# Designs tried in a protein design run: designed miniproteins, single chains, continued (6). Part 4

Each design is a single chain, and the fold is of that chain. pLDDT is the mean over its residues in the fold that is shown.

## One batch from the design tools (miniprotein)

Design m20113
Fold by ESMFold2-Fast:
Structure m20113 (fold): chain A 82 residues (1-82)
Amino acid sequence: SERYEKLMEEIREEIKKELEEIQKKKPLSKAEALRLAAKLLEKKAEELLKEDPNDEVAQKVAEDLKELAKSFREEAEELEKE
């Protein structure tokens, strides 16, 4: 879906820019950056679901963002292990 790809690309760029701005103020470890990215992905997913609850494309994007956030949290946990 062209609309799915466009929404995903816009969200990825938005999160990337927000993460870069935060990193300018304080250096983040890889684990901290992953946890922050996961939080931003989850927030964006919630915003999409609230804007139009009947939009199937937005629902699919939100679901995929939540899965990506879960993956980032799991990677951060592995990095924090011995």
Scores: mean pLDDT 84

Design m20114
Fold by ESMFold2-Fast:
Structure m20114 (fold): chain A 60 residues (1-60)
Amino acid sequence: MTEMTLTFASKEEAERLAKILRELDPSLEVEVEGNTLTIRSDLSVEELIGLVLRAIGELL
């Protein structure tokens, strides 16, 4: 199990990324607390980083 924590400038940014991540992979456990996003998954660290980068690209 892989866990990744990301901190954003605002709660709204964290929530937007959380929504995109859930749409890309519904198996991800995504939690938002304030401006902090925690992702838990059975994916490898490399696979999870790739998915996060893809989600950030969707925000642009």
Scores: mean pLDDT 81

Design m20115
Fold by ESMFold2-Fast:
Structure m20115 (fold): chain A 80 residues (1-80)
Amino acid sequence: SEKEKEIEELFERLERILADAQAYVAAGDTDKAVELLIEASRLLQRLYDLAIEHGNEKALERVRELSARLDALLTAVQAA
């Protein structure tokens, strides 16, 4: 469905943002990393809300995995 395509596109976008944030953390560019992590946090919240609304357990698991990645990157930024 179009809705499932939108959710998948949002997940793909989130994964790209997290990968870019990780690269900036590794490069020591804390300001750019923080900008991307804020965007990732907003997108993750939207995906969580959509997964709950539709009872999509697979999407909820993906949200949990990406939330853990976001938390790890936030910790790395704070340690830098």
Scores: mean pLDDT 86

Design m20116
Fold by ESMFold2-Fast:
Structure m20116 (fold): chain A 72 residues (1-72)
Amino acid sequence: SPQQQALAQAYLTAGKIYYNAGDYEKAISFYEKALAIDPNNAEAWKNLGDAYRQMGKFEEAEKYYKKAEELK
């Protein structure tokens, strides 16, 4: 529903705020919440990959980047 998509967007925005603050664990948590509502959001998958990469988790980052590319 439009309300569920608005909630997903709010979670994505919260994740970006924490990512920009350098709190990658909280960013990941919020990106995962956004993806639980909207699993086809390529931007959220890419942002999840970016957060894992910042934490040095390169294998997980690559997995999420590939998922984002599949959704183009």
Scores: mean pLDDT 90

Design m20117
Fold by ESMFold2-Fast:
Structure m20117 (fold): chain A 73 residues (1-73)
Amino acid sequence: SKKDWLEQMAGTAEVALSQDEDRASRILRGAADAGLAQNPELQEYVDLLRRAADEGKEAMKEAAKKLKKAADS
């Protein structure tokens, strides 16, 4: 479900935050690429993950918060 996917992505973003920036970026890019195969309606969150991977740790924190909030809604 959308909620299950968002919870998984929030957890993935939190794991990424515990890693160095290069590894964190690879984790988030991989998650975004996997997400594209699931559902077009999740494109907003896939784009969020890709942008966070490019912008660094502060963007990754914001992405994790937004994904968790979306999952909780």
Scores: mean pLDDT 77

Design m20118
Fold by ESMFold2-Fast:
Structure m20118 (fold): chain A 64 residues (1-64)
Amino acid sequence: TSELIEKGWELAGEAARARKAGDYDTAIALLEEAKRLFEQAGATKAVEELEKAIEDVRREKEAA
């Protein structure tokens, strides 16, 4: 895979750790950056998955 896709998944992994720690703002920021990288790479399915993940994290933050 391209360098952009690799970096995007690295950031998504960091976002998952932040989410687990209750750091929702950091998780959202990392997911948004990963989404931007996948958009640049043309990885449409990954972009859709990250959009859903961002919505899920925003809802978790509202419930916290």
Scores: mean pLDDT 85

Design m20119
Fold by ESMFold2-Fast:
Structure m20119 (fold): chain A 89 residues (1-89)
Amino acid sequence: KSEELKKKADEYLDKAVQALREGNFKEAVEYATKAAEYAIELGKLGDYQTSINYAFALLALAVEMELKGYTEEAQKVIDAVRKALRGAD
């Protein structure tokens, strides 16, 4: 179900961006983490390029959080992306 996972990743990424713009940083982190989880599942199904593309989008979101002074929230998103790119330990 790569198409369903991609749709979910897109949905949660959009929600994360909107929550960030609204100043709801807790929700932005939670939605970004969900998008990263779907990106990991896409990678497990062999859709590595799409997984990598979501990782870069989430890193851009983390940079925006950091520029706004939300360093701890940005770090949580970066940790989720790092996990998506590295896979299992």
Scores: mean pLDDT 79

Design m20120
Fold by ESMFold2-Fast:
Order: sequence, then structure tokens, then C-alpha cells
Structure m20120 (fold): chain A 78 residues (1-78)
Amino acid sequence: SEHEKLLEEIRKYLEEAKKLAIEYIEKNTSDPEEKEKIIKKLDERVEGILEKLEKADLETLEHALEQAKKILEEAKKL
């Protein structure tokens, strides 16, 4: 339950950061093929992180949540 709540919170922060990164890429990349390639790579990276965290202990998830919050703050500066 607590593990599931932390994973869901981490997902929300990473998905919001991904959304901001995609907006930046769409604004700063003119080539449609290049955009699709970068966005797909970003999707795969976020999913890979979340998949790894499914097997993590509570302490690791708490640390990952703090990192996800920092990633979102950096994405907001784009």
C-alpha cells in the first residue's frame, strides 16, 4: 500500500517532467522524425526507471521520490 502510493507519486512527478520536456523538444526541434525519436527515447527511459523501482525497497522509493521532484523542478526551468 505505502509502496504503491510512493510509486504512483513518483510516476506523477516523472510524467509531468516528461510533458514539460516534450513541450521544449516540440518548440526547439524542427524535424518531425527527430522529435518522434527523442520523445520515444524519453518514454522508454521513464518506463525503465518505474519498472526498476517496482522491485525497490521503501527507502529507495523515498530517495527516488526526492529525485523525481528535483527532475520536475529542473524541467520547469526549460
Scores: mean pLDDT 85

Design m20121
Fold by ESMFold2-Fast:
Structure m20121 (fold): chain A 78 residues (1-78)
Amino acid sequence: MEELKEELRRAVEETLRLAREAAELGDEQAAEVARDAERLLERLDELAEELSEEELEAAVEAARAAAEALRRRIEELK
């Protein structure tokens, strides 16, 4: 559980970093993603206690998918 929580934290931190980069390039939607990621990180400990192992795994996958989408978006904005 703790290891999966750490994976989620890292995935969300990466998503936040990429969302901030895209927002700096003028992507308004990325600015929303950055705010959502900040809120999720703030509540991560609470959420990790509420979510099952399967839900945490799904959240990690979702965060990684969001990061990949943001990387593509950043390339499009350059």
Scores: mean pLDDT 82

Design m20122
Fold by ESMFold2-Fast:
Structure m20122 (fold): chain A 69 residues (1-69)
Amino acid sequence: MSEELLERLAKEAREAAKKSLEEANILGLPLSQEELETLRKAVEEKKPDKEIAELVLEILRRKGATLPK
């Protein structure tokens, strides 16, 4: 995974964590309450970008999304 992709996914997760459940999305995909809380917890615990990006990738994979390049 590229460093640029990791930074982008981590940024998306941090922005989603600031939004309400109704507005929160990653790459246009809506988040469930459980998914949003998982991302909020990681952001609050100040996890490194790599760990936050891995959580985002897991969420995208569960939704059937292909990894962005």
Scores: mean pLDDT 75

Design m20123
Fold by ESMFold2-Fast:
Parts: C-alpha cells; sequence; structure tokens
Structure m20123 (fold): chain A 72 residues (1-72)
C-alpha cells in the first residue's frame, strides 16, 4: 500500500539524516512528496517522525527538508 511505502521511505530518510546523508534524505522526502502529491505534507510528516524517533538528527533533518522543498 502507499502508506507502507511512505513508512519505509521515512524510515530510510531518518537513517540517512542520522548518518549525515542530507542529500539522500532529501531525495527520499521528494519521493514521499510524489506519492502524497504534497511536498509540504511530506516535509511535515518527516520532521514529525524525526522529532519522535531521532531528535538528535534534527539539524540534518531540517537541512534535508529545506533541500527537498528547493528541489520540488
Amino acid sequence: SKDAEIGELFREAIRAVEEGDVEKAAELILKVGELLGDIEAAVDGFLTAVATFAPEARENAERAAELALEKA
């Protein structure tokens, strides 16, 4: 389902920002935006997930979100 695919993409994006791979995380957020048809919803969902599961990666997550919005 789309929900399962989005969940997996967000898990991969969280891992990417934990590893400092901001570019990869931005690409994964863009894919979620394509699936949702809403890049702002993808960014909000991602930042909420990071705040819940990986708060230490917040700075890299914010950089990835900004990069995804610039590329959208």
Scores: mean pLDDT 87

Design m20124
Fold by ESMFold2-Fast:
Structure m20124 (fold): chain A 87 residues (1-87)
Amino acid sequence: DAERRQLRQELNDLIQRVQAQMSELIRSATSQDVLDRLGQIVGRISQILGEVLRTLRTGSPAQARRALARAQQEIDALLKEGQELLS
């Protein structure tokens, strides 16, 4: 119970960080090509977050921890890719 509450909080924190960073990237985009690529990144991040939420609902706490850790790494890589599009 406490562990699942902590994992839900960590997922919520990740979602809030992603929303803040993606909003900044989208605001900074000045070309349609960059916006299209950011749209693809948003789609992939949404898919990853959906898988974590499903694992929190149906899996063990250990499975949820592993899924969240993997998602954080994958999302950080995607956010970095988005930032590099603006350079």
Scores: mean pLDDT 86

Design m20125
Fold by ESMFold2-Fast:
Structure m20125 (fold): chain A 63 residues (1-63)
Amino acid sequence: LSPEQKEKVKKLVEEGSKALQEGNLEKASEYYEKASEVLYSGDPNSKKGDQYLKVSKTLRELA
């Protein structure tokens, strides 16, 4: 991943965490999904991408 992509992932995860603190599970899910997409753009087999995608799916199911 480029430094710019790493920073974008960090910002998306921060926004996802804020949405979780606010109780907005759907919005949190969207941010974690976007973070996984950035990670997959650099490495289609990204394990961190898999982790964030799993978090996104879990949050969407709970919402």
Scores: mean pLDDT 83

Design m20126
Fold by ESMFold2-Fast:
Structure m20126 (fold): chain A 62 residues (1-62)
Amino acid sequence: GRIIARAVRDVASADGVILGLKVGDLVEILREYPDGTAVARSLETGEVGLIGTSDLEVVAVV
């Protein structure tokens, strides 16, 4: 299944690596790492990048 999460705060994009998000944006979590980072795809923009899992709230597993 796909893991869908919502941004709980604004996140600035950085160095082409960090996924930029606005509070309320939906993302698909593609992979989680043990250090509290994840690779996610923005459902708003289609961009893929790294994000902190603390910046996300899981809202659905589909």
Scores: mean pLDDT 84

Design m20127
Fold by ESMFold2-Fast:
Formats: structure tokens, C-alpha cells, sequence
Structure m20127 (fold): chain A 64 residues (1-64)
């Protein structure tokens, strides 16, 4: 079982990875001209943003 410190570091690492993926997808979305691919990128972006929000919430709970 992870210590609170280890759990916090894992969450921070996951959040940072998600932020990087979100930035990359946002850049791809801005450059994408195919309407169908654009919609798929938008869907993936929304899923990543949702996951980031959940992990951020979990991190805040550990701080408390």
C-alpha cells in the first residue's frame, strides 16, 4: 500500500502527463482540417479533460 506522499507523487505525475496530452491534442486540433478527425480529437480532448479534473480533485483531497 502506498504512503500518502507516494500517492501524491503518483497523482502529480499522472496529472502532468494528462496536461501534456491535452496540450498536444489541442495543437493537433488547431492544425487538423479533416472534419471527421477533428470531431474525434475533440472527443478525446474532452475525455482527457474529464480525467484531469477527477485526478486534481483526488489530489486536493489528499492535501486535506
Amino acid sequence: HMTPREKLLELIGEILRLIGEIIDLERELEKEKDEERKKKLEEELEELKKRRKELMKEMRELEL
Scores: mean pLDDT 80

Design m20128
Fold by ESMFold2-Fast:
Structure m20128 (fold): chain A 72 residues (1-72)
Amino acid sequence: DPFKKILDALEKKGELTGEEIQEILKGASDEEANNISTAILNAIGKNKESLDKITKSAIKTFKEEYEKIKAS
């Protein structure tokens, strides 16, 4: 589950760069990779953080954005 791998990595490391996210998503389907990437970008934008990484503080927003995409 790529979504769970991103969550686990964020909790363990505290932050993930775009390169680290892409490495985790290599095993995902195109649809799942796109859904997760979109949720991450939306979470970063809402938290008004740097566009080059996502932090552990964004986990709640990331989950909420991912659920919105899945509900569409």
Scores: mean pLDDT 79

Design m20129
Fold by ESMFold2-Fast:
Structure m20129 (fold): chain A 66 residues (1-66)
Amino acid sequence: SAADQAKLEALEKEIERIVVRAYLEGRVEEAERQVAPLLEELAKIDPERAARVRKGVERALAVMRA
């Protein structure tokens, strides 16, 4: 539905915002904790899309730890 699509986009945007802020502030562990419940909400609507977003987050956080 249009409402589900809007919620998916809002969740993805918030996840991106958290990851970018973690990069700028060096708060990787906090980003993991903040992103987890948002990924769970995303998975309730679209599990495949949630899996793709989770993979992207994992890659970004791994680069920050390198």
Scores: mean pLDDT 85

Design m20130
Fold by ESMFold2-Fast:
Structure m20130 (fold): chain A 72 residues (1-72)
Amino acid sequence: MSAEELLEEAREAFEKGEYEKAVELAKRAVDLDPSLWREAEELGIRLALAGKTELAEELGKYLRSLFPNYRP
């Protein structure tokens, strides 16, 4: 399964209310292709807007751990 397919499955899991599965799939997608981190961050924002603050924080912390020295 490609990283893009994992990220699409994460979005589908989010739409179904399977928020923990969405976070797990998003992390796996970024592990395979770190360039997808912005799309995973967008999913984290959507989780926060849905009231899933702890899961959004978990995903955000994971993403920040991969790019601690990144400067925009």
Scores: mean pLDDT 81

Design m20131
Fold by ESMFold2-Fast:
Structure m20131 (fold): chain A 88 residues (1-88)
Amino acid sequence: TDGERGVELAERAVEQARQGNARMAGDLALEAASLASRSKDKELAKKAGELAVRAGRLAVQQAETLEEVLRGTAAAIAGIGAVFQASL
């Protein structure tokens, strides 16, 4: 499901960020946040969104370029939106 895929990608994004791979972490986190927003399962959507926020923030900390900062920031914002929507 979109929720399960969102959690999977968000967990991979956190791992990539921990390894210093800011670009891959940001890309995976943004995709995870998108999947979270489309999930019909609110608990999976919230989990994926929260992990996407974490991955986006870590990606910004590891970023070496402005594009990486913007992508990580976008993922964090999208993740916050997914968590908010799932919490309603």
Scores: mean pLDDT 86

Design m20132
Fold by ESMFold2-Fast:
Structure m20132 (fold): chain A 61 residues (1-61)
Amino acid sequence: MSKASPEAIKALDDEFREVEPRLSPEQREMLRLYVAGLKASGEKDPEKARELVRKAVKTLE
């Protein structure tokens, strides 16, 4: 069982922080849970991590 890389975790947190002000409280909570799931999934690529957060935001709109 591999955890996400420190770089991927930082990318997830940075992208979440960047998009959070543009989201409703409900969308922020859903995205927070999704990001927690990605951290648990063992994602290694910080660029892929950012892309996944951006795609999730588009889905929540």
Scores: mean pLDDT 77

Design m20133
Fold by ESMFold2-Fast:
Formats: structure tokens, C-alpha cells, sequence
Structure m20133 (fold): chain A 69 residues (1-69)
């Protein structure tokens, strides 16, 4: 069903965010040890952007799920 596909997609995106937040925490810890680490700063920005985009996709999916319920 369409509803089931959207729910599975939602779960998948939420799991991806958890993985990215774990990586983000590790990079932030590295940045605490070396505040001048430009590579860590760039990766943090990339991951934060990706998390933001994924959260926006999750909100769109939630709206579609509510329309089908």
C-alpha cells in the first residue's frame, strides 16, 4: 500500500538521521580537541545541511501520511 511505503521510507530517513547525528557528535568532539581543524568544520557543516534536508523530507512525508490516514 502507498501508506505502508511512506511509513517505511519515514523509518529509513529517521535511522539515517540517527547515524548522521552520531557522526556529527564525533566530529564535534574532534573539533573540541583541535578548534583549528578546518576539515572537521567543513564536514560538520555538510552533515548539518544533510540532516536539515532529511528533516524537511520527513516533514513532507508526515504530511502525506496524514493525508492518507
Amino acid sequence: SELNKLILRLIGLELRIIGLEFELERLKEELKKDPENEEAKEKIKEIEKEIKELKEEIEELKKKIEELE
Scores: mean pLDDT 87

Design m20134
Fold by ESMFold2-Fast:
Structure m20134 (fold): chain A 72 residues (1-72)
Amino acid sequence: SLIEAAARGAEAAARAPTVGGARAASWHSMQGLKLGGGDEEAARAAEEGALAPTLEEAQRWSRKAMELARKS
């Protein structure tokens, strides 16, 4: 499903070694959550990860998005 793919994307973003990679994976996760009708807070967390200025922030937001997506 789009939500499962989005959760995997957020997981990949949380493990990404570069800020660009983390942002790209978080962006795709956000799109999947929005299109799949996933949790709004999870989509917001993924969006924050896609816009994060540092790798650490991108990874933190992506971990939160993954957690929220897997709850609902």
Scores: mean pLDDT 82

Design m20135
Fold by ESMFold2-Fast:
Structure m20135 (fold): chain A 57 residues (1-57)
Amino acid sequence: MIERVRERLRAAIAALPGALAKAKELGNYSGASLEQVARAVRAGLAAAYGIPEAALL
């Protein structure tokens, strides 16, 4: 049981470097990068806890 939760959290954490790199790349040109990062984090949390993304809104 705990291993499953840990696995999902690890997957969410693994996604962060990519999202941050994307945000940094776009950060000098548009505020849209912040919205993209927020969506990626929300999706990662939803995946980590196995709940629909809409439940986090």
Scores: mean pLDDT 59

Design m20136
Fold by ESMFold2-Fast:
Structure m20136 (fold): chain A 70 residues (1-70)
Amino acid sequence: SELDALTAELQAHGVAVLDRKAAQDRAKSNELRAQGAASTPEEAKVLNAQAQKYDDDAAFWERGRAALRA
């Protein structure tokens, strides 16, 4: 079994990593959607599809963060 102090520190590190990853993926999604808004409809479709993948990844990290709750 892990010591309570070590467990808390590892959970805090895990939360920080997941928060950073979610924020990075959300930022990439926003950037791609902004590029799409300035692009042709065909280019926008591709960029929006890529942005959605980043949003899905961010949601995955956000769920992982919620599960840790440290």
Scores: mean pLDDT 84

Design m20137
Fold by ESMFold2-Fast:
Structure m20137 (fold): chain A 91 residues (1-91)
Amino acid sequence: MARRAREGAEAAGRGAAAGAARGDAAGAAAGGVAAIGAATEAWLAGGEEGAEEATEAARRAARAALRGGEEGRREAEEAGRRAAEAAERAG
């Protein structure tokens, strides 16, 4: 479970970053939604504390992706990585 949550969070971060790099707000938003999904899986795997960290990281990824550009891309990648780390700790 935790491995799937981590892989999901990493994929979401990469998707958000790719969308932001293209100036594709819809693609960036989709990546953010996937990151929130991963956070939910982390909740199911390891409980409240890890889920809160993963959820906050996912929210940061979504907001960064919506900003767009190089800065948004970098922030989305960083937030996705933090969500993955939180998911690993959760389970």
Scores: mean pLDDT 60

Design m20138
Fold by ESMFold2-Fast:
Structure m20138 (fold): chain A 63 residues (1-63)
Amino acid sequence: PVRTGSERVRELFAERIAVEMELIGLAVKVAVGEATEEDRARAAELAERAAALEAELRALLAA
């Protein structure tokens, strides 16, 4: 029913993967004690973005 949704789902998955990969890199920096204040702020921002992407994906997949 949603060919347009198929493109959007692909975009959301690609963005989610990018966000998760960056979060993993930041988590490694924290674990080895190399994280800066900017790294911690970025991790918080990405966590909020990941939550927003998850909500949008759930809405599209529940249609």
Scores: mean pLDDT 79

Design m20139
Fold by ESMFold2-Fast:
Structure m20139 (fold): chain A 101 residues (1-101)
Amino acid sequence: MRNVADLLGRAAREAAERGASPETLQALEDMIVALGQAIDALRQGDFDKAVELLEKAAESARKAGYPDIAEEFERLSRDVREGKITRDEALARLGAAPAPP
């Protein structure tokens, strides 16, 4: 299964190759920043902040024209909010290493 980091890397390369608009590139940057902050929040056990940042990443992904990536962030946000997945499972889906002990 491709994680979100792999999907994001492909999307960024395709956008650059196709000469994406400044607005699309800014939305991709906003998504990358929100993703990094969400990973840090998950590692700290701050699930409320992680949910907020994942929802922000989903909005940025949709604005950038990547609905599949947005849907993955939205599913992960719901699963975290509802307690359906562990922190380590959430980090794995984002392509991040497990939280340090």
Scores: mean pLDDT 77

Design m20140
Fold by ESMFold2-Fast:
Structure m20140 (fold): chain A 67 residues (1-67)
Amino acid sequence: MEEVVKRATEVAIEAAKLALEQGNEETLKELEELSKRGIEAFKKGNIEEVKKVLKELEELKRKLEEE
């Protein structure tokens, strides 16, 4: 469970760095919203929601890696 939260944070940081390097402001905005959702879910102990946020973060990172 702690591993999921750590992984979500790492993916969010990596995706944000890629979006910043590409100047992709729209994706940065999406990452900010997902990060807020993930933090709120973690504070409430909702690990299933954290897992959903992780999947969406991984998807955004893949899009950034594809141009």
Scores: mean pLDDT 78

Design m20141
Fold by ESMFold2-Fast:
Structure m20141 (fold): chain A 56 residues (1-56)
Amino acid sequence: MEELEEELIRLAGELVEKYGKEPLAQLIEEAKRLYEQGESEEEIARRLKALAEEML
């Protein structure tokens, strides 16, 4: 869990450096959507990581 969180923070930082804060806002909205749909914390983190990697 901690390692996955560190990786997500790193990816978010890279997105902000390349594209500003809009990609980070998209990741936050996606996290909220998945959480409201009842997805697990692990699944949410996995999907956010994939989305961040696709945006880079």
Scores: mean pLDDT 76

Design m20142
Fold by ESMFold2-Fast:
Parts: C-alpha cells; structure tokens; sequence
Structure m20142 (fold): chain A 59 residues (1-59)
C-alpha cells in the first residue's frame, strides 16, 4: 500500500544519501518503474550499481 511505498522510497533515499556522503563524486537517482517497484541507480567513476526494491516486501 501507500505506507509500504513511502517506506521503500525512504530506505532508498537514505541509502543514496549515505553513499553520496561517502563518495561525493557519485550521482544517485531513484526511479519508480512499477506501482510498487523502485530502482536506485548509483553511478561512480568505477561503475554503475543498481538496487531494486519492491514495496510489497515492506507490507
């Protein structure tokens, strides 16, 4: 539901912010790719890392 989606987004935002604090040259984006699915993409000089989180796992 909406609460699970908010938790999923908050978790990915917290992870993004932690990575960017540790690696200031990195970029991070969060994209909603489905009703309950979010993707965090972190790009660094060494490569691109992708984490997918399904909000249904948080209900």
Amino acid sequence: GAHARQLALALLQALRDAVLAAEPSATGSITQVGPDRFVLTITTSKGTYVLTLDASLLE
Scores: mean pLDDT 82

Design m20143
Fold by ESMFold2-Fast:
Structure m20143 (fold): chain A 55 residues (1-55)
Amino acid sequence: AEVAALQAEATALVDQLVDQQLLAIDPAALAAALAAKTVAELAALVAALKALLAK
């Protein structure tokens, strides 16, 4: 499903940001936040996370 794909992409991007020390977040809190988001909100989050990694 599109939601599951966007959640997986957002999680992978957050993992990369955490590895680069640009972000710190609890995995359980991240999973709960992603589960509560709509497709549009997930797409916007993915775009924002990609922008942070591109720097």
Scores: mean pLDDT 74

Design m20144
Fold by ESMFold2-Fast:
Structure m20144 (fold): chain A 65 residues (1-65)
Amino acid sequence: VDEKEVLRALGLIYEYLGKQAYERGDFEEAAKWYEKSADYFEQAGDTENAERSRKLAEEAREKAK
């Protein structure tokens, strides 16, 4: 398995965890998971998904206020 594929898979996993946290109203936890997701997508060279996850993290932080 290519390291890039592993990093992208981790990005998807953390994005999924972020969505679950967001749906239950745990916005601080959602933001943390989305940040990890974005970092892994960025390392994988997946800029589109990294930007999406960063946006979701910012939205979750705003909700956590």
Scores: mean pLDDT 85

Design m20145
Fold by ESMFold2-Fast:
Structure m20145 (fold): chain A 58 residues (1-58)
Amino acid sequence: TRLARAVEDVPSLGFGNPAVAAGERLEVLHELEDGLAVVRVLATGERVVVPRAALEEL
């Protein structure tokens, strides 16, 4: 399992993608093109698309 945390607040990108708060614990599921990644929020189990620049690998 590849663990990361958000280093900054990530606003909703639209299309039902929830916002992620700075400090949230995340699991990186896969990396997308254009510097995005699909992550799971460990606290909620939700899958979210976030910028890879907002992630710190743990």
Scores: mean pLDDT 77

Design m20146
Fold by ESMFold2-Fast:
Structure m20146 (fold): chain A 65 residues (1-65)
Amino acid sequence: DEIEKLIKEAIEASRKGREARERGDEEEAQKYDKILKELLNKIRALSPDSATFGENLQKIGEGVS
């Protein structure tokens, strides 16, 4: 599914952003924050309603824990 692919990409972008912040690479962290924002916009566009979008956000959070 398209949305599952985007969720996996958002999890990866979130993880890489956190790892960049942990090593003090602010530029790399900002890059992944931008990528994550763009992926979240695509996930919202593909979500049929706000409840489904909320569930997808929870899946991203779970994937980075």
Scores: mean pLDDT 81

Design m20147
Fold by ESMFold2-Fast:
Structure m20147 (fold): chain A 90 residues (1-90)
Amino acid sequence: SEKEAKEYLEKGKELFEKGDYRGAVTAFSMAIHLDPKNAEAWLNLGKALEKLGKYELAASYFEKAARLYEEQGDLEKAKEALEKAKKLKE
């Protein structure tokens, strides 16, 4: 459900802030499973993977978040996500 997806997204953010990047990946992955069009969940999954040194996967998920943000009309967040992906490919 969309409500349950939001709960996992918020749990993932809390775990990320506490430095539990593995826990954050699990929570964000559950959010995406429940709502695969949640651009913020893809962006935050990328950030958590970057903290775990999974740069190739992080870049791919930042690109996915950018496409979803663009589709949703959030051009500022789409640009931010693309810039994060490009930095990891440098």
Scores: mean pLDDT 90

Design m20148
Fold by ESMFold2-Fast:
Structure m20148 (fold): chain A 58 residues (1-58)
Amino acid sequence: TSELVLQGLEKAGEAVKAAKEGNYEEALKYARESQRLLEQAGHPAAAKRVLEEIEKLI
């Protein structure tokens, strides 16, 4: 697994935590950071899924 994928997944985790805490602005910020990192790593489907899952939580 590339460093970019690991960083993208870490940001996705931060987004989920923020959403569960009711910090929706922070959740969307982390979700978008995760999306950019996963897209750069060549995983656009995973990037789209992260944003969709976070949007369902808010």
Scores: mean pLDDT 81

Design m20149
Fold by ESMFold2-Fast:
Structure m20149 (fold): chain A 111 residues (1-111)
Amino acid sequence: SMIEEEIKKLLERAKERIEREDFDLNIFYEIAEPLYEALLYIKEKTKKPEIEKLIEEFKELIKPISENPHEVTQEELKEIGKRIVELVEKALEYVKEEDLPEILEILKKIP
């Protein structure tokens, strides 16, 4: 669908933004917050345990950043950023076409 292709392009753009030399903790959160919101929306709509597992993996991935942000290197921050985008890509496999428009609006918040 056209919406599915637009979502894929937004997630690809997020990965490209993460790989840029100016990627920092502020940009990380500008990307991570909409991705987390999308996962919570998908959990609500699907009610599948697979989505809950992806949310738990998201929380574990960001734990070093939340506990000691000053010790996280840019390289580690980029790796975590790419992995959380991939978690949302996996979650989208469980989504019905009718729920894609709201996910698109959430993901449009990514810079």
Scores: mean pLDDT 90

Design m20150
Fold by ESMFold2-Fast:
Structure m20150 (fold): chain A 75 residues (1-75)
Amino acid sequence: ELREEILERASQVATELAQLGLYDEAKKVVDEALKIIRDLEAGMPEEEARRKSDEVIQKARDTVAAALAAGAQPV
C-alpha cells in the first residue's frame, strides 16, 4: 500500500534526522509526507504521490548527508 510505504520511508529518515538533533527537519519531513498522503486520499494519482514522496525523502537524506559532512554526531 503506497500510503504505508510513504509513512515508513518518512519515519525512517525522520528518525535519522532526530538522531542528529535535527528535530525541526524531522517534523518537516513527516508533515510533508502526511500532506502527500492527504492529497493521495483526495484523489491525487499514485504516480504523482510517489514522485512527490521520493523528492521529500531525497531532500531529507541530503540534509542528513550535509549534517554529517558538517561534523554532526548521532545522538
Scores: mean pLDDT 82

Design m20151
Fold by ESMFold2-Fast:
Structure m20151 (fold): chain A 68 residues (1-68)
Amino acid sequence: SELEERLKEIEDRAVRLIIETGKVDEEAVKQIGELLKQAEEYLKKGDLEKAEEAIREAERVVEEMEKK
């Protein structure tokens, strides 16, 4: 599904950033992890709207991390 693809893309982007720089913003990584966990939980429950909300928030955090 589109939401599952977006979740995977966020994970991929975060991993690439870690590999590329060898460093991470610990707080940002923790926030991304929590949001991805929430999104996965909502997807398992079939709550697509809340899953999308969590995914959008995770995308925002990743974008901020990439711009630092």
Scores: mean pLDDT 76

